# Designed miniproteins, single chains, continued (3), part 81

Each design is a single chain, and the fold is of that chain. pLDDT is the mean over its residues in the fold that is shown.

## One batch from the design tools (miniprotein)

Design m10804
Fold by ESMFold2-Fast:
Structure m10804 (fold): chain A 69 residues (1-69)
Amino acid sequence: LTEEQRKELKDFLMEKLGASEELAERAVDLLEKTRDSTQVGTLLVNHGIKLSREQGLELTKKIDEITGI
């Protein structure tokens, strides 16, 4: 991911899903390593972020938009 793509995803995770800056950074690092949005969602849930079905879909769409996968 570019620095701009990392920032856009971090801002989304923090502002829309309520993740801490530390958790958002870990999620972005995990996405760069794995290219797997499912693992990102699992990380967020394991750290206390409550994902509704709608929020999970928005997360996947945002990741796809940023990464082009």
Scores: mean pLDDT 81

Design m10805
Fold by ESMFold2-Fast:
Structure m10805 (fold): chain A 87 residues (1-87)
Amino acid sequence: SEADKLVERAKRGLEGAEKAFEEAVKNKASKADLQTLLGLLQHEIAELEKAKEENIDKLSEEQLKEIDEYIRRLQEIAAKVQALIDA
């Protein structure tokens, strides 16, 4: 279903973000690369929020909770990237 695809998309987005953040920390990414990563994370969060809103009538309560948790975790990664930029 469209709802199942959105949950899977959100999950994969989080997995990709976690990996990208880990690699950025490990490789001591430049401020420019961190700014690029932050922009990509902010864009993905906005796109997931929009997709959630557009499909709100198709999502179960449990699917909504799961998507909200993935978005929350993406926001936490974005905050960590911002902290690295500010350091």
Scores: mean pLDDT 90

Design m10806
Fold by ESMFold2-Fast:
Structure m10806 (fold): chain A 90 residues (1-90)
Amino acid sequence: SSILLNDAIGKILENTGLPQEVLDKYGGKINFAIVVAENEKGSKNDKKIFIQKVVNKILDEMVAEGYLSEEQKNKLESQINTVIDTYFNK
């Protein structure tokens, strides 16, 4: 379910130690992308790619806003993409 995917991503984001307000803002954007993908996009693979692209853009925004370094972004993106891949390849 989308709840399980959102919970897994939320835990990854919590491990950054960022303020709850920041986690809620960016976690909310990722949650919205998951909900949109599950209802609007075609194949399982199309939904996965869409969510991964949105995650990449959100993490880039977090770097631009000074919340993450580029290295932290790359590590988080890898962890989140692993969770997304596991969720869609069940």
Scores: mean pLDDT 83

Design m10807
Fold by ESMFold2-Fast:
Structure m10807 (fold): chain A 69 residues (1-69)
Amino acid sequence: GHMHLVRFDLEVELSNEELQEIAKIAGPDAILVQDSVRKQLLVQNENLDEEIVEKIKEKIKELEARKKE
């Protein structure tokens, strides 16, 4: 398989529930690792195309906007 690893910068730490919302976009075999020290989310899957990556970025922005209330 072709494994893709994508790093996403985070402004705020994501909850387990929010990580599950991202996992639904990334796909059922996706591995998600949150690095709270570096403020990054690492997403690994065989098929992370540009469209899926953009959807994940949009979801992160949506989740971060909810926390800034």
Scores: mean pLDDT 81

Design m10808
Fold by ESMFold2-Fast:
Structure m10808 (fold): chain A 58 residues (1-58)
Amino acid sequence: MSDEELAAELRRLSEEGVARGLSEEEADNIGTRAYIDYAEGRLSAEEALAWFRAQVAA
């Protein structure tokens, strides 16, 4: 997965999170954190997406 593909998928998940009742600020903060952890090498792209989904499900 490319950096652009990950950023696009995280944006899509943020929009879904907002539709489910998250604030835009909360969704943006979760997405930004996932991308930073990916960019710093702490998470793979798949792990970043899984972490975002877990945050929305909680």
Scores: mean pLDDT 80

Design m10809
Fold by ESMFold2-Fast:
Structure m10809 (fold): chain A 97 residues (1-97)
Amino acid sequence: MTVEEIEAELARHAAEIEQALAESPDPETFRAQLENVRRAIERVRAGTSKEELIEEIEKLLPYLPEEAQEIIKARLDKMSTLELAFLVESIKTLLER
């Protein structure tokens, strides 16, 4: 995925988040999701490997419900580096609440 493709996806997600904010009672949740995307992009740009991201996810999995663990484990090998980075940031945000 190129920087241009990442920026295009971010713009699409920003538009979807803005629409959801207009119709949702919790705008702070969507702002947190946008920040997680930004952090995920920074990890990818810093050269974080898929192996490092998978290891970090595996360390976080025991803190999630069993059903979520199974779904995530089944998809780890099929996920892009950006998707793995976003998942790490999303799980961390969820656990810090």
Scores: mean pLDDT 71

Design m10810
Fold by ESMFold2-Fast:
Structure m10810 (fold): chain A 87 residues (1-87)
Amino acid sequence: SMEEILKKIEEEVKALIVALAEGDLARARAHLARLEELSKQLPPEHRKILEEMIARMREILDAAADIPPEEAARRVGELAKEWFEKI
């Protein structure tokens, strides 16, 4: 169901934020990859919004080595909040 997919997305986003806060970029990238797979299961309008969020998360991950872990986690959290408000 869509509810189960959205719950899995929320769980992966939370895990990604935790990994970033801990400085574990490899684990963060693994959670991002799982979000990409989950996006394929969403209706087109929700998929587009999530794919845009994933692209922005990827930019944050690419910059994460050069910023404090807490700041990277915060940026992803803000993106996720905006996405959940649009669905």
Scores: mean pLDDT 85

Design m10811
Fold by ESMFold2-Fast:
Structure m10811 (fold): chain A 100 residues (1-100)
Amino acid sequence: SMEELIKKIEELLKKMIEEMKDASLDEIEELVKRTMKEIIELAKKAGDEKTAELAEEFSEEMEQKLKELKEKGASPEEAVELVKEGMDLFLDSLRKLKES
């Protein structure tokens, strides 16, 4: 179930990146928030409290970083780059949890 959960999370994150194509900063913020809530719900439904906790922490960190970029007048392209980098770190953290 952990392997299936991680695969579902990867698919949701890939879909989010595709939806960010031509998106505004506000739309990118909404997409990240929505996708992370769905991931958290999936983890909770699977009974994986550690993955749900990691997803909550990651969601809060990404929301804060995106808000900071928006306040600084960053481009949507910079926001997409930040999200992609954050996703790679999040997925690496999930893979390490699987080893435990």
Scores: mean pLDDT 85

Design m10812
Fold by ESMFold2-Fast:
Structure m10812 (fold): chain A 73 residues (1-73)
Amino acid sequence: PTVTVTFTGVKDGKYTARVTSLADPSAVGEREVEAKNGKATLTIEGAVAGTYRVELLDKNGNVVASKTVTVAA
């Protein structure tokens, strides 16, 4: 399945999105995401069913936003 996660209320610019599987916390993926007009959108392609923590990190490595997303089978 494909899951889209949108963060709002963030400053425009580039961020690192860190995706961690809560079923397997060693499975961590990072990718660059650009925020425009106070929104940053991350698309998770090929996600297996489960619960994920998605964290948005600034250039200093600070977590500025986070969401928990559940992917249904």
Scores: mean pLDDT 78

Design m10813
Fold by ESMFold2-Fast:
Structure m10813 (fold): chain A 82 residues (1-82)
Amino acid sequence: SQATFEKLQQEAQKWYEENPDAPPEVKKEKVYELMKKLIEEDTRLSDEEKELLLKGLEALMNEDEETYEEVREKLAELIPDA
């Protein structure tokens, strides 16, 4: 929901305000954690869709283009309107 996204943005902003000198890698890890939480808590997604989205997110964070492309193809089969 829109409220969930706003709450997560506020949480990320608060963390940044509390950790202004945090290295870019630490900030990247925090964004990854918040995105993972969004995927895991989305009740509209099946377990298979969640697994693929989490795998895609991990591949994106690790710059694994091959795994990211594989996830995109599988998601297109499961969620053709996405």
Scores: mean pLDDT 71

Design m10814
Fold by ESMFold2-Fast:
Structure m10814 (fold): chain A 74 residues (1-74)
Amino acid sequence: SAEERYADRLIEDALGTVDGLEADPRFTPEEVRAVRDLMLAHFDAVRPHLSPEQQARLDATRAEVEARVDRILA
């Protein structure tokens, strides 16, 4: 489905975005939080339209994104 294709791209983009946030100390805490919130909102919006396999991948990616962003903000 379009949602499943979008979810694959969203996962790839989210992990790449977090890599960028970790690599660049110029991002403010406000910018880091805003980017996190946008990524998580997209995850929440697409999740109900995904297969159980894709939901599991999205859930794992969400947990990784949250943990890594929390580490940046600590």
Scores: mean pLDDT 86

Design m10815
Fold by ESMFold2-Fast:
Structure m10815 (fold): chain A 66 residues (1-66)
Amino acid sequence: LEEKLASLSSRELSLVIQRVIESSKSIEEAIENMNLVVEAWKSGKLPESMPESVIKVIEETLAELL
């Protein structure tokens, strides 16, 4: 998962971010979750604070892209 996320182009990352935003219950939650996804993409490692629901959205989106 981490390696696949880190290998995404900016365009593919935008799709992941869009799906995470769409799954969020509020604008504040969407911003926080988006920041966690961008951090994971830049670092190549999932932060421990990332919600399981966000991880699931990333996995489902990566399955569509790959």
Scores: mean pLDDT 78

Design m10816
Fold by ESMFold2-Fast:
Structure m10816 (fold): chain A 99 residues (1-99)
Amino acid sequence: MKISLEEARERVRRMQARADTLLAQAKADPTVSPETIAALEAVRGRLAQAAQSTDPEEIKRLLEEVRVLLDELIGRAPASMQPQLRELKAEVDRLLEEM
């Protein structure tokens, strides 16, 4: 791992905050599908687990799972959410490259 475990967890906590904001926006928007909301909840859950992990390999695995979920979400989510989803994916990709 090129970065410290503490720095990785701080970056994951920032990603979790972004996911929480996106999930709140999605739940407030009646045009967002239940499938999209469930996928955002899955992203949030994995980021929350990664933020609490002391195992770099578990953090990496959870981020790889988040990356797959975000790729699926970007393909299915409303256009209004796509820039924020792409930004979150870019943050995940950057952290994975440093791990």
Scores: mean pLDDT 85

Design m10817
Fold by ESMFold2-Fast:
Structure m10817 (fold): chain A 56 residues (1-56)
Amino acid sequence: SMEAALAEAEARGEKYLPVIKEANKRLEELRATTDLPDIEINEKVSLEVAAKVAAA
């Protein structure tokens, strides 16, 4: 099933859980502190996550 496939993908991504958790926290902070459109907030967080993954 699709749910089983997604669960397996998440399990495979366990090593990225800390990065995902931090990205979600950053999204919440930006949404709370800025009036930027969601597209710009998402792009900003995506760039921050990409930089962090590259540095790891």
Scores: mean pLDDT 67

Design m10818
Fold by ESMFold2-Fast:
Structure m10818 (fold): chain A 67 residues (1-67)
Amino acid sequence: MEKEAKEEIAKAKELKEKSKNEVAKRYLEGGITQIKLALKNGDKKSLELALKALRSLIKGVEEEEKK
């Protein structure tokens, strides 16, 4: 779980740096923050939900960046 969280955070940071869309950057930052908070609190359920949400967001941003 922690390894997956670190991988998704790394992907989100990379997309955030490359994105030209301020709204996308804000959502990616929010997703990263939610994962970090879940890890800090040891909340496995929140971590799983945050990972699912961030993965969905990353996919959406990647599709927009391909245009």
Scores: mean pLDDT 78

Design m10819
Fold by ESMFold2-Fast:
Structure m10819 (fold): chain A 78 residues (1-78)
Amino acid sequence: IDEKKIEEHAELFYEKYIKSQPSKEAAEAAIKKAEEELAKGEELIAKMPYVSQEELDLFEAQKLVLEKAKKMYEEELK
């Protein structure tokens, strides 16, 4: 996993989907929605009879992107 690429994707996600929201409540709702979609994806992967390593790596990268974006949001609330 390329940590620099994950950081870049996290910044893009934060700027487009969190920072762009008109209120703190809307930003928190966007984060919650992303967390819910990720949890659903994890359940779907667990139920698949075969999952490629490429699909697992992509999903893991998406989890790290969201985690970093959440940290960026927390830092902006200082």
Scores: mean pLDDT 77

Design m10820
Fold by ESMFold2-Fast:
Structure m10820 (fold): chain A 58 residues (1-58)
Amino acid sequence: SDLDHTQRITDRLLETARRHPEVVPSLIAQLRSRKTTASPEVQEILDRGIEELEEIGR
């Protein structure tokens, strides 16, 4: 499903961010770009991912 696919992609980006915090701004930009065409349910997953990325990049 789109939800499962989005969650898998988001999880992979979070794993990358934890290993390479310097790329966090780029990953946030990617998730924000995905939100522009996303359903409300997908946007919720992306918003949680952005919040977690912001915490990692802090």
Scores: mean pLDDT 85

Design m10821
Fold by ESMFold2-Fast:
Structure m10821 (fold): chain A 71 residues (1-71)
Amino acid sequence: SPEEFVRRARVAAIGNGLTLSPEAEEKLREVAKEITDPVEQDRLIGDIIQEAKARGRTVVTAEDVEAALKR
């Protein structure tokens, strides 16, 4: 479900010293409609965290989600 995907992304972000912005959570709900495979979702979560870290963020933004989708 989109909410389960957002929950998993939120847990992963916290584990990496980050939080999700409301805009990032909303973007992830949209993405969950197209990317439904849990393994692909977990790979995307990893890519999002790496994008946020590469930009020196403490808060994951919708732009970090968009950048991860282009990988």
Scores: mean pLDDT 85

Design m10822
Fold by ESMFold2-Fast:
Structure m10822 (fold): chain A 74 residues (1-74)
Amino acid sequence: SDAVEKLREAFEKYLELKKKGAPQSEIDKAKEEMIREAAKIGGEAIERLKALFEKLGDLEAAEKARKVLEEEKK
């Protein structure tokens, strides 16, 4: 689906930005884009994204995904 493809693209961009040591503002925008696209797919996508951020050691991004998942449950 379109949202799944965009999520994959945003994830690849996030990894590239981290690899090249991009400014934190650019990395944060990429994280926000991933969370936004996952939210369009649904709760399962947000849960998977949260787990992925945790595995990558990005606890701040994992927490942001968790908060979006809590809003989804309302």
Scores: mean pLDDT 80

Design m10823
Fold by ESMFold2-Fast:
Structure m10823 (fold): chain A 81 residues (1-81)
Amino acid sequence: MPIEVPGPSQEEADALLALVEELVAQGIDPDVAERAVLLAYALLKAGKSVEEVAETLVRELGLSRETAEYIATRVQQILDA
């Protein structure tokens, strides 16, 4: 799906920040959680699949596959809301 607007809306930004807080509560480093959520958002907005986003998060941020898939899925849910 094509996109032309850079960055999240206020509503999306608030939801993404809430996800970062949830990930930190699960034991993920705050800087890693923030980068993972923002990277997942950017890639999903660019039309990447949840699986491709998860693979990118594993490679770029050293996240476990389970954590990367969780983040990609949650960001996709935020975009679908």
Scores: mean pLDDT 79

Design m10824
Fold by ESMFold2-Fast:
Structure m10824 (fold): chain A 83 residues (1-83)
Amino acid sequence: SAQDDALMEQIRALIDQTLAQVDEAVANNASPEEIEAIMEQSKAELERLISQISDPRKATIAGFRLLATEGYVLLLIRQQQKA
């Protein structure tokens, strides 16, 4: 639906914004805890948006995109912890 398509675009934009914020935080030598806080704030909003999708297939795809984003951020956090 047009509403689901708009939600999918909003989810994409929020993921892109989150990754940009994480990259900026890493560039500014942010702590692992600061990077984790950025992700946790975005996760709450992403889960709220995903819950509004009416098409189960689109909701599932959005859920996998969130998991992939969390995995990427977790790798960055672990790299910062080793530094």
Scores: mean pLDDT 88

Design m10825
Fold by ESMFold2-Fast:
Structure m10825 (fold): chain A 90 residues (1-90)
Amino acid sequence: TPSPEEIVKEALEKVKEIAGEDNPYVNELEKRLLEKVPSLSVEETIEEFKREFNEMGQKLVEDLKLSKEQVEKLLEVAIEAIEKLREVLK
């Protein structure tokens, strides 16, 4: 069973396939979230992930002019990661 850190890393790898490997918003989110996750409860990890991912997603849509299909793929990545976090952190 993957750790919360591994689930977050996996989700952000999928986002990098959409936004690019060296995207600053994705890299900043990854750094902040992985620094916080070891000190957070299960509920705090999920809520922090939702908040940070939503903020990043808005910046990516505006900066990269993402298509509707790319935005939908970002949402799918977020939903999958949240589901995996809930299953692992029970």
Scores: mean pLDDT 78

Design m10826
Fold by ESMFold2-Fast:
Structure m10826 (fold): chain A 100 residues (1-100)
Amino acid sequence: SLSYDEKLLKKAIEKIKEVREKLRNGEITPEQAIDELGRIAQQVWIAAQITKSEKLKKAADVIEEGIRRLRELVAQGKSRDEIIAVLDETIKKLEEILKE
């Protein structure tokens, strides 16, 4: 069984994967994807503050860096594939944190 912080991080990863699929199939815009990631980052950060979990704090930082990179790509008019690649890298980094 996963610990509380690992279960919460796993749920955050699944939510980001859902954002990725919605963006890929055209169900949401890049701007909406950034907004959804911001809500996920806020939830993870609040949980990190309450639990004092370094794992959740690290995860929140990774999501916030992903959001920063996505905002830059959107501002530059980059392709959906390039935006999805940043989401894939963010997911990979979060899965690596989950395995720690």
Scores: mean pLDDT 89

Design m10827
Fold by ESMFold2-Fast:
Structure m10827 (fold): chain A 68 residues (1-68)
Amino acid sequence: SAAVDEAVKSLENMAKMAEKQGDKESAEYAKEAIERVRKMGADGASPSQLEELKWEASVEIAKRLTEQ
């Protein structure tokens, strides 16, 4: 699914940013979000549901990175 691929790619970029900043917890959180996106996509989730999960994960990662 194109929506799954886009969400995963975005979260992979966030995981790499967290790793570069030394934030292992945020990097692991992003990787867990990738697994949830893949599972929801396999279970037939809509593009809107996948975007919502990506957005929620992105906000959490950004918050963690700004609190360092």
Scores: mean pLDDT 81

Design m10828
Fold by ESMFold2-Fast:
Structure m10828 (fold): chain A 88 residues (1-88)
Amino acid sequence: MIEEEKISEEQSVTYTATEDGDLTLTLDLPGAEDGDLVKVKVTVTRGEETEVYEHTVTVKDGKATVTIPGVRKGDVITVSYTVYKVKL
C-alpha cells in the first residue's frame, strides 16, 4: 500500500432511514485532489443491533460517492469520514 497523509479532520453525519434499500451519499470535498482517498466508517443501528462497515472511495472532481447496502426503514445510520492524500 502507498503512503497516506491525513488532510482533513474526521466529519460525521447521522441519518434515519425512511425506506428499505441501498443508501447512496455523495460527499462534496472542496480542496481534495483526484486520486485522494476517503475512508468512510458507517454504523447502522437497528434496535439493539449495531453493524459497522468500512469503505474506501477515491475522490474525482472534488467528490466521492458511498453506497450503504441493505438499509431498512427506521435504521439510524452514522457516517464518519476522513480524507487522505495518497503519495507514492
Scores: mean pLDDT 74

Design m10829
Fold by ESMFold2-Fast:
Structure m10829 (fold): chain A 77 residues (1-77)
Amino acid sequence: GKGAEISKLTEELAAAKNEAEIIALTRKIADIAGMSDAEKAALIEEVRALYKRGISPKLIAAYVGGTALTRVVREEL
């Protein structure tokens, strides 16, 4: 299901080595979560800001995965 796919990609994001990988995985997670283009753009902007500040890929993954899973839960409620 969507939750399992998001969790898998979140683990991959936590292990990402550069900004391009982080952004690519963020985009895939957002797509699975059913985010609009505006929601995806906002999430990518936040992720770029976190990366620029030296926040670890593990913490970025927690933020992205949590945001995506929260959206999936809201759509099912």
Scores: mean pLDDT 86

Design m10830
Fold by ESMFold2-Fast:
Structure m10830 (fold): chain A 85 residues (1-85)
Amino acid sequence: SPAAERLALVRQANARLRQQLAQMDEAVAKDPSLIPQVIAGLRTTIAELEAMRAEAKAAGDDETVALLDEQIALLREKIAELEAL
């Protein structure tokens, strides 16, 4: 079903995101001048995820909404960590 396909894609994206954030931390540790660009990219991703969340909520897809909320929270936490550097 379209809902099951969307859920599977969101789960896969969540797993990839955690790995990408770890690689991003290593890159920033080597070159802190990347921090503003990284934060800008994370904010763009949050906006895209919030749009996807709104669509999922309108469709009554509570499971996808919950996973997107987890991704958004993770990205917001990463921005806060980077801004504290």
Scores: mean pLDDT 84

Design m10831
Fold by ESMFold2-Fast:
Structure m10831 (fold): chain A 68 residues (1-68)
Amino acid sequence: DLEARFRELHAELLRAVQELYARDQSPATLALLERLDAEARKVGATGDLEKMIAFLERAIAEIRAYAA
């Protein structure tokens, strides 16, 4: 179920963003989050659930790699 997968990943991304923002509000972190937000809006505008899921997986991985 793509909708269930999307909801799970969306919740995970929101948690990752909240955790990072709570501990790091540097210009570099804010720039990363702003870029990911802009990408999310572009992908969301396509209405393509598979592309949205692929974006969420990549964004979560990118935030985790950055936070390490």
Scores: mean pLDDT 88

Design m10832
Fold by ESMFold2-Fast:
Structure m10832 (fold): chain A 74 residues (1-74)
Amino acid sequence: MPSVEEQAEELVEETEERLKENENNLEKQDKIFTEGLLRVGELERESGDRELARRAAQRIMRITTEIRKRREEK
């Protein structure tokens, strides 16, 4: 069974890859972002590790913001 930290890393990495694949599709990005945060919420409930879940959510938010900001600054 993967550790909670490994599950969080995989979740963030999968979300980042999906966001990058859909960098030209804003609606898809919003859906991927929302699904990622829901997954983080599930991980928090399953593990009880709020700090790890908060960190994963922050990473997803940062990735999403960077992708959006890069587009705006072009």
Scores: mean pLDDT 80

Design m10833
Fold by ESMFold2-Fast:
Structure m10833 (fold): chain A 62 residues (1-62)
Amino acid sequence: DDLLKKSQEDQDKNYQNGLDFSQTMYDNGLKKEKENPEEGAKLKALADRVKQQTELARQRSQ
């Protein structure tokens, strides 16, 4: 029970860390877009891809 719970909690933490990282990158993209729209858009696209990969990894691992 404890071992299974710890594995699940670790996966949940990794998932949330991935989402947090993606959101931080997206926010940075939004801020950068104000000064450099091209680079900002690129960061936002990259953040979206990271979020998508994080969600897929979570679904596969569960």
Scores: mean pLDDT 79

Design m10834
Fold by ESMFold2-Fast:
Structure m10834 (fold): chain A 65 residues (1-65)
Amino acid sequence: SAKEARAQELLDAFRARLPEVESVEVEGGEVRITIKASTVGEELQAVGVAVDLELLGFRARVEVR
């Protein structure tokens, strides 16, 4: 679907910018993004992607390790 294509585009662009991304897990309508302990700027980028995914109708979560 167009929503799934846009979500994938956002996730691909995000992973290309932040090599510290440990994992991205998609299960049903939920997307979980795990990043390694990072700067505030990197955390804000992950939160920004989560917000964009929520606007597309997914549930998004960010976990920092």
Scores: mean pLDDT 75

Design m10835
Fold by ESMFold2-Fast:
Structure m10835 (fold): chain A 94 residues (1-94)
Amino acid sequence: MTEEEKKFAKELVERLLEGVRRAMASQDPEEAVLILLAIKDALEQMTPELAKLVYEAGGEELFRELERLSQHPDPAVAEAARETLEVFKKKLEE
């Protein structure tokens, strides 16, 4: 892997983590769902190689925060977080 690819993965994971933190802090469940679905879409567009680099660059924290959101009292937020987490897991297994 190139230093450029590592830098891109780090910048990408920082953006994804910021998104998850916004979803957690949101007072609006609809906003939280939209943020989580945007993260899910971003993860679905990643190659398995990029997803692994993202995991190594800080994806453990992203995983942990998504697991936390999967327990959210709002069912729509919890479902969106679970779907996002499953996409990330699937990419890491490829």
Scores: mean pLDDT 82

Design m10836
Fold by ESMFold2-Fast:
Structure m10836 (fold): chain A 85 residues (1-85)
Amino acid sequence: GITTVSLSGLSEEEAEKFAEEAEKLGGTATISKGARTLVSLSGLSEEEARKFAEEALKKGGTATIVKPDGTVEEFGEAEPDPIGV
């Protein structure tokens, strides 16, 4: 099945890097630039989606995975304030 990953809290440069890696795996990536950069990745396996979520968390971002059955998995509850309080 197809899994979708939404990544936030990343820099523009990091977002483009994740999009590039997803496309190398045969996925599709969409980057939305506004008050924050949001990356939506689709066409990935569940395992690949988790790997992207894990890497985003290492960079201080957050990730949400939506599985084909409608199950939602969230990684990182919220973007913390830049000063960490």
Scores: mean pLDDT 74

Design m10837
Fold by ESMFold2-Fast:
Structure m10837 (fold): chain A 71 residues (1-71)
Amino acid sequence: MSEEEKKKLEEMAENAALAAAGLLGARDQLVADPEAFKRAKEAAKEALLKTGSGMAALQAAIDELRRLGLG
């Protein structure tokens, strides 16, 4: 994977994690919790790598945040 592709993947995963937290009303809590933010981004990246779908990334981030008790 190129550095440009890695950067795009990171940006998409971060956006998915922030959008998921926004939907759950937990955006400020996510930003204050770097471990939860990292886990949500990792879940979103895995979904993007497997499916190429932003919707799948958003759903993966929602599921991870709910598992962590943020929603």
Scores: mean pLDDT 82

Design m10838
Fold by ESMFold2-Fast:
Structure m10838 (fold): chain A 56 residues (1-56)
Amino acid sequence: DAARAQQVEDIINAVMAAMGTTQITADVAQAIADALRDVDPQASEAARGAAAMAAA
């Protein structure tokens, strides 16, 4: 829903700000996946997949 989508976006922005970056690297994608694990499991899995692809 819209509230969950906004929460996911806020978490992604907060993680990137905390890591001092504007780019999603493998480390940032992993941090996002961990932050989203209990909020949106599907978004967490997508971020984990992105981290694996960025690391390869």
Scores: mean pLDDT 76

Design m10839
Fold by ESMFold2-Fast:
Structure m10839 (fold): chain A 100 residues (1-100)
Amino acid sequence: SMEEVERLLEEIERVLKRLALLLQENKDNPAASRAAVDEARARLLELIGRLPEEARGEATALLDSMTAAVLAAVDAKDLAAFYAALGEFSRRMRELAERL
């Protein structure tokens, strides 16, 4: 239902906010930053698995793109690229949900 999709988007946003805080706190600790990305990815995959079947493939591809961009930004210590990657994923997930 639309209410279930909206609750899933709210949970996705909470995961992204937690990831942003953890990466800010661990900006000088690459191992802790990668662990935070792995934790966020695992939780986001669980949430994506609860979306309607027709949305899961696109949502997983968006998550894969965000994960790659965030890890590249962490390695480069590029805070702007990191926030851009999170914002792009959030925006595109909302666009996907509007098509359901």
Scores: mean pLDDT 87

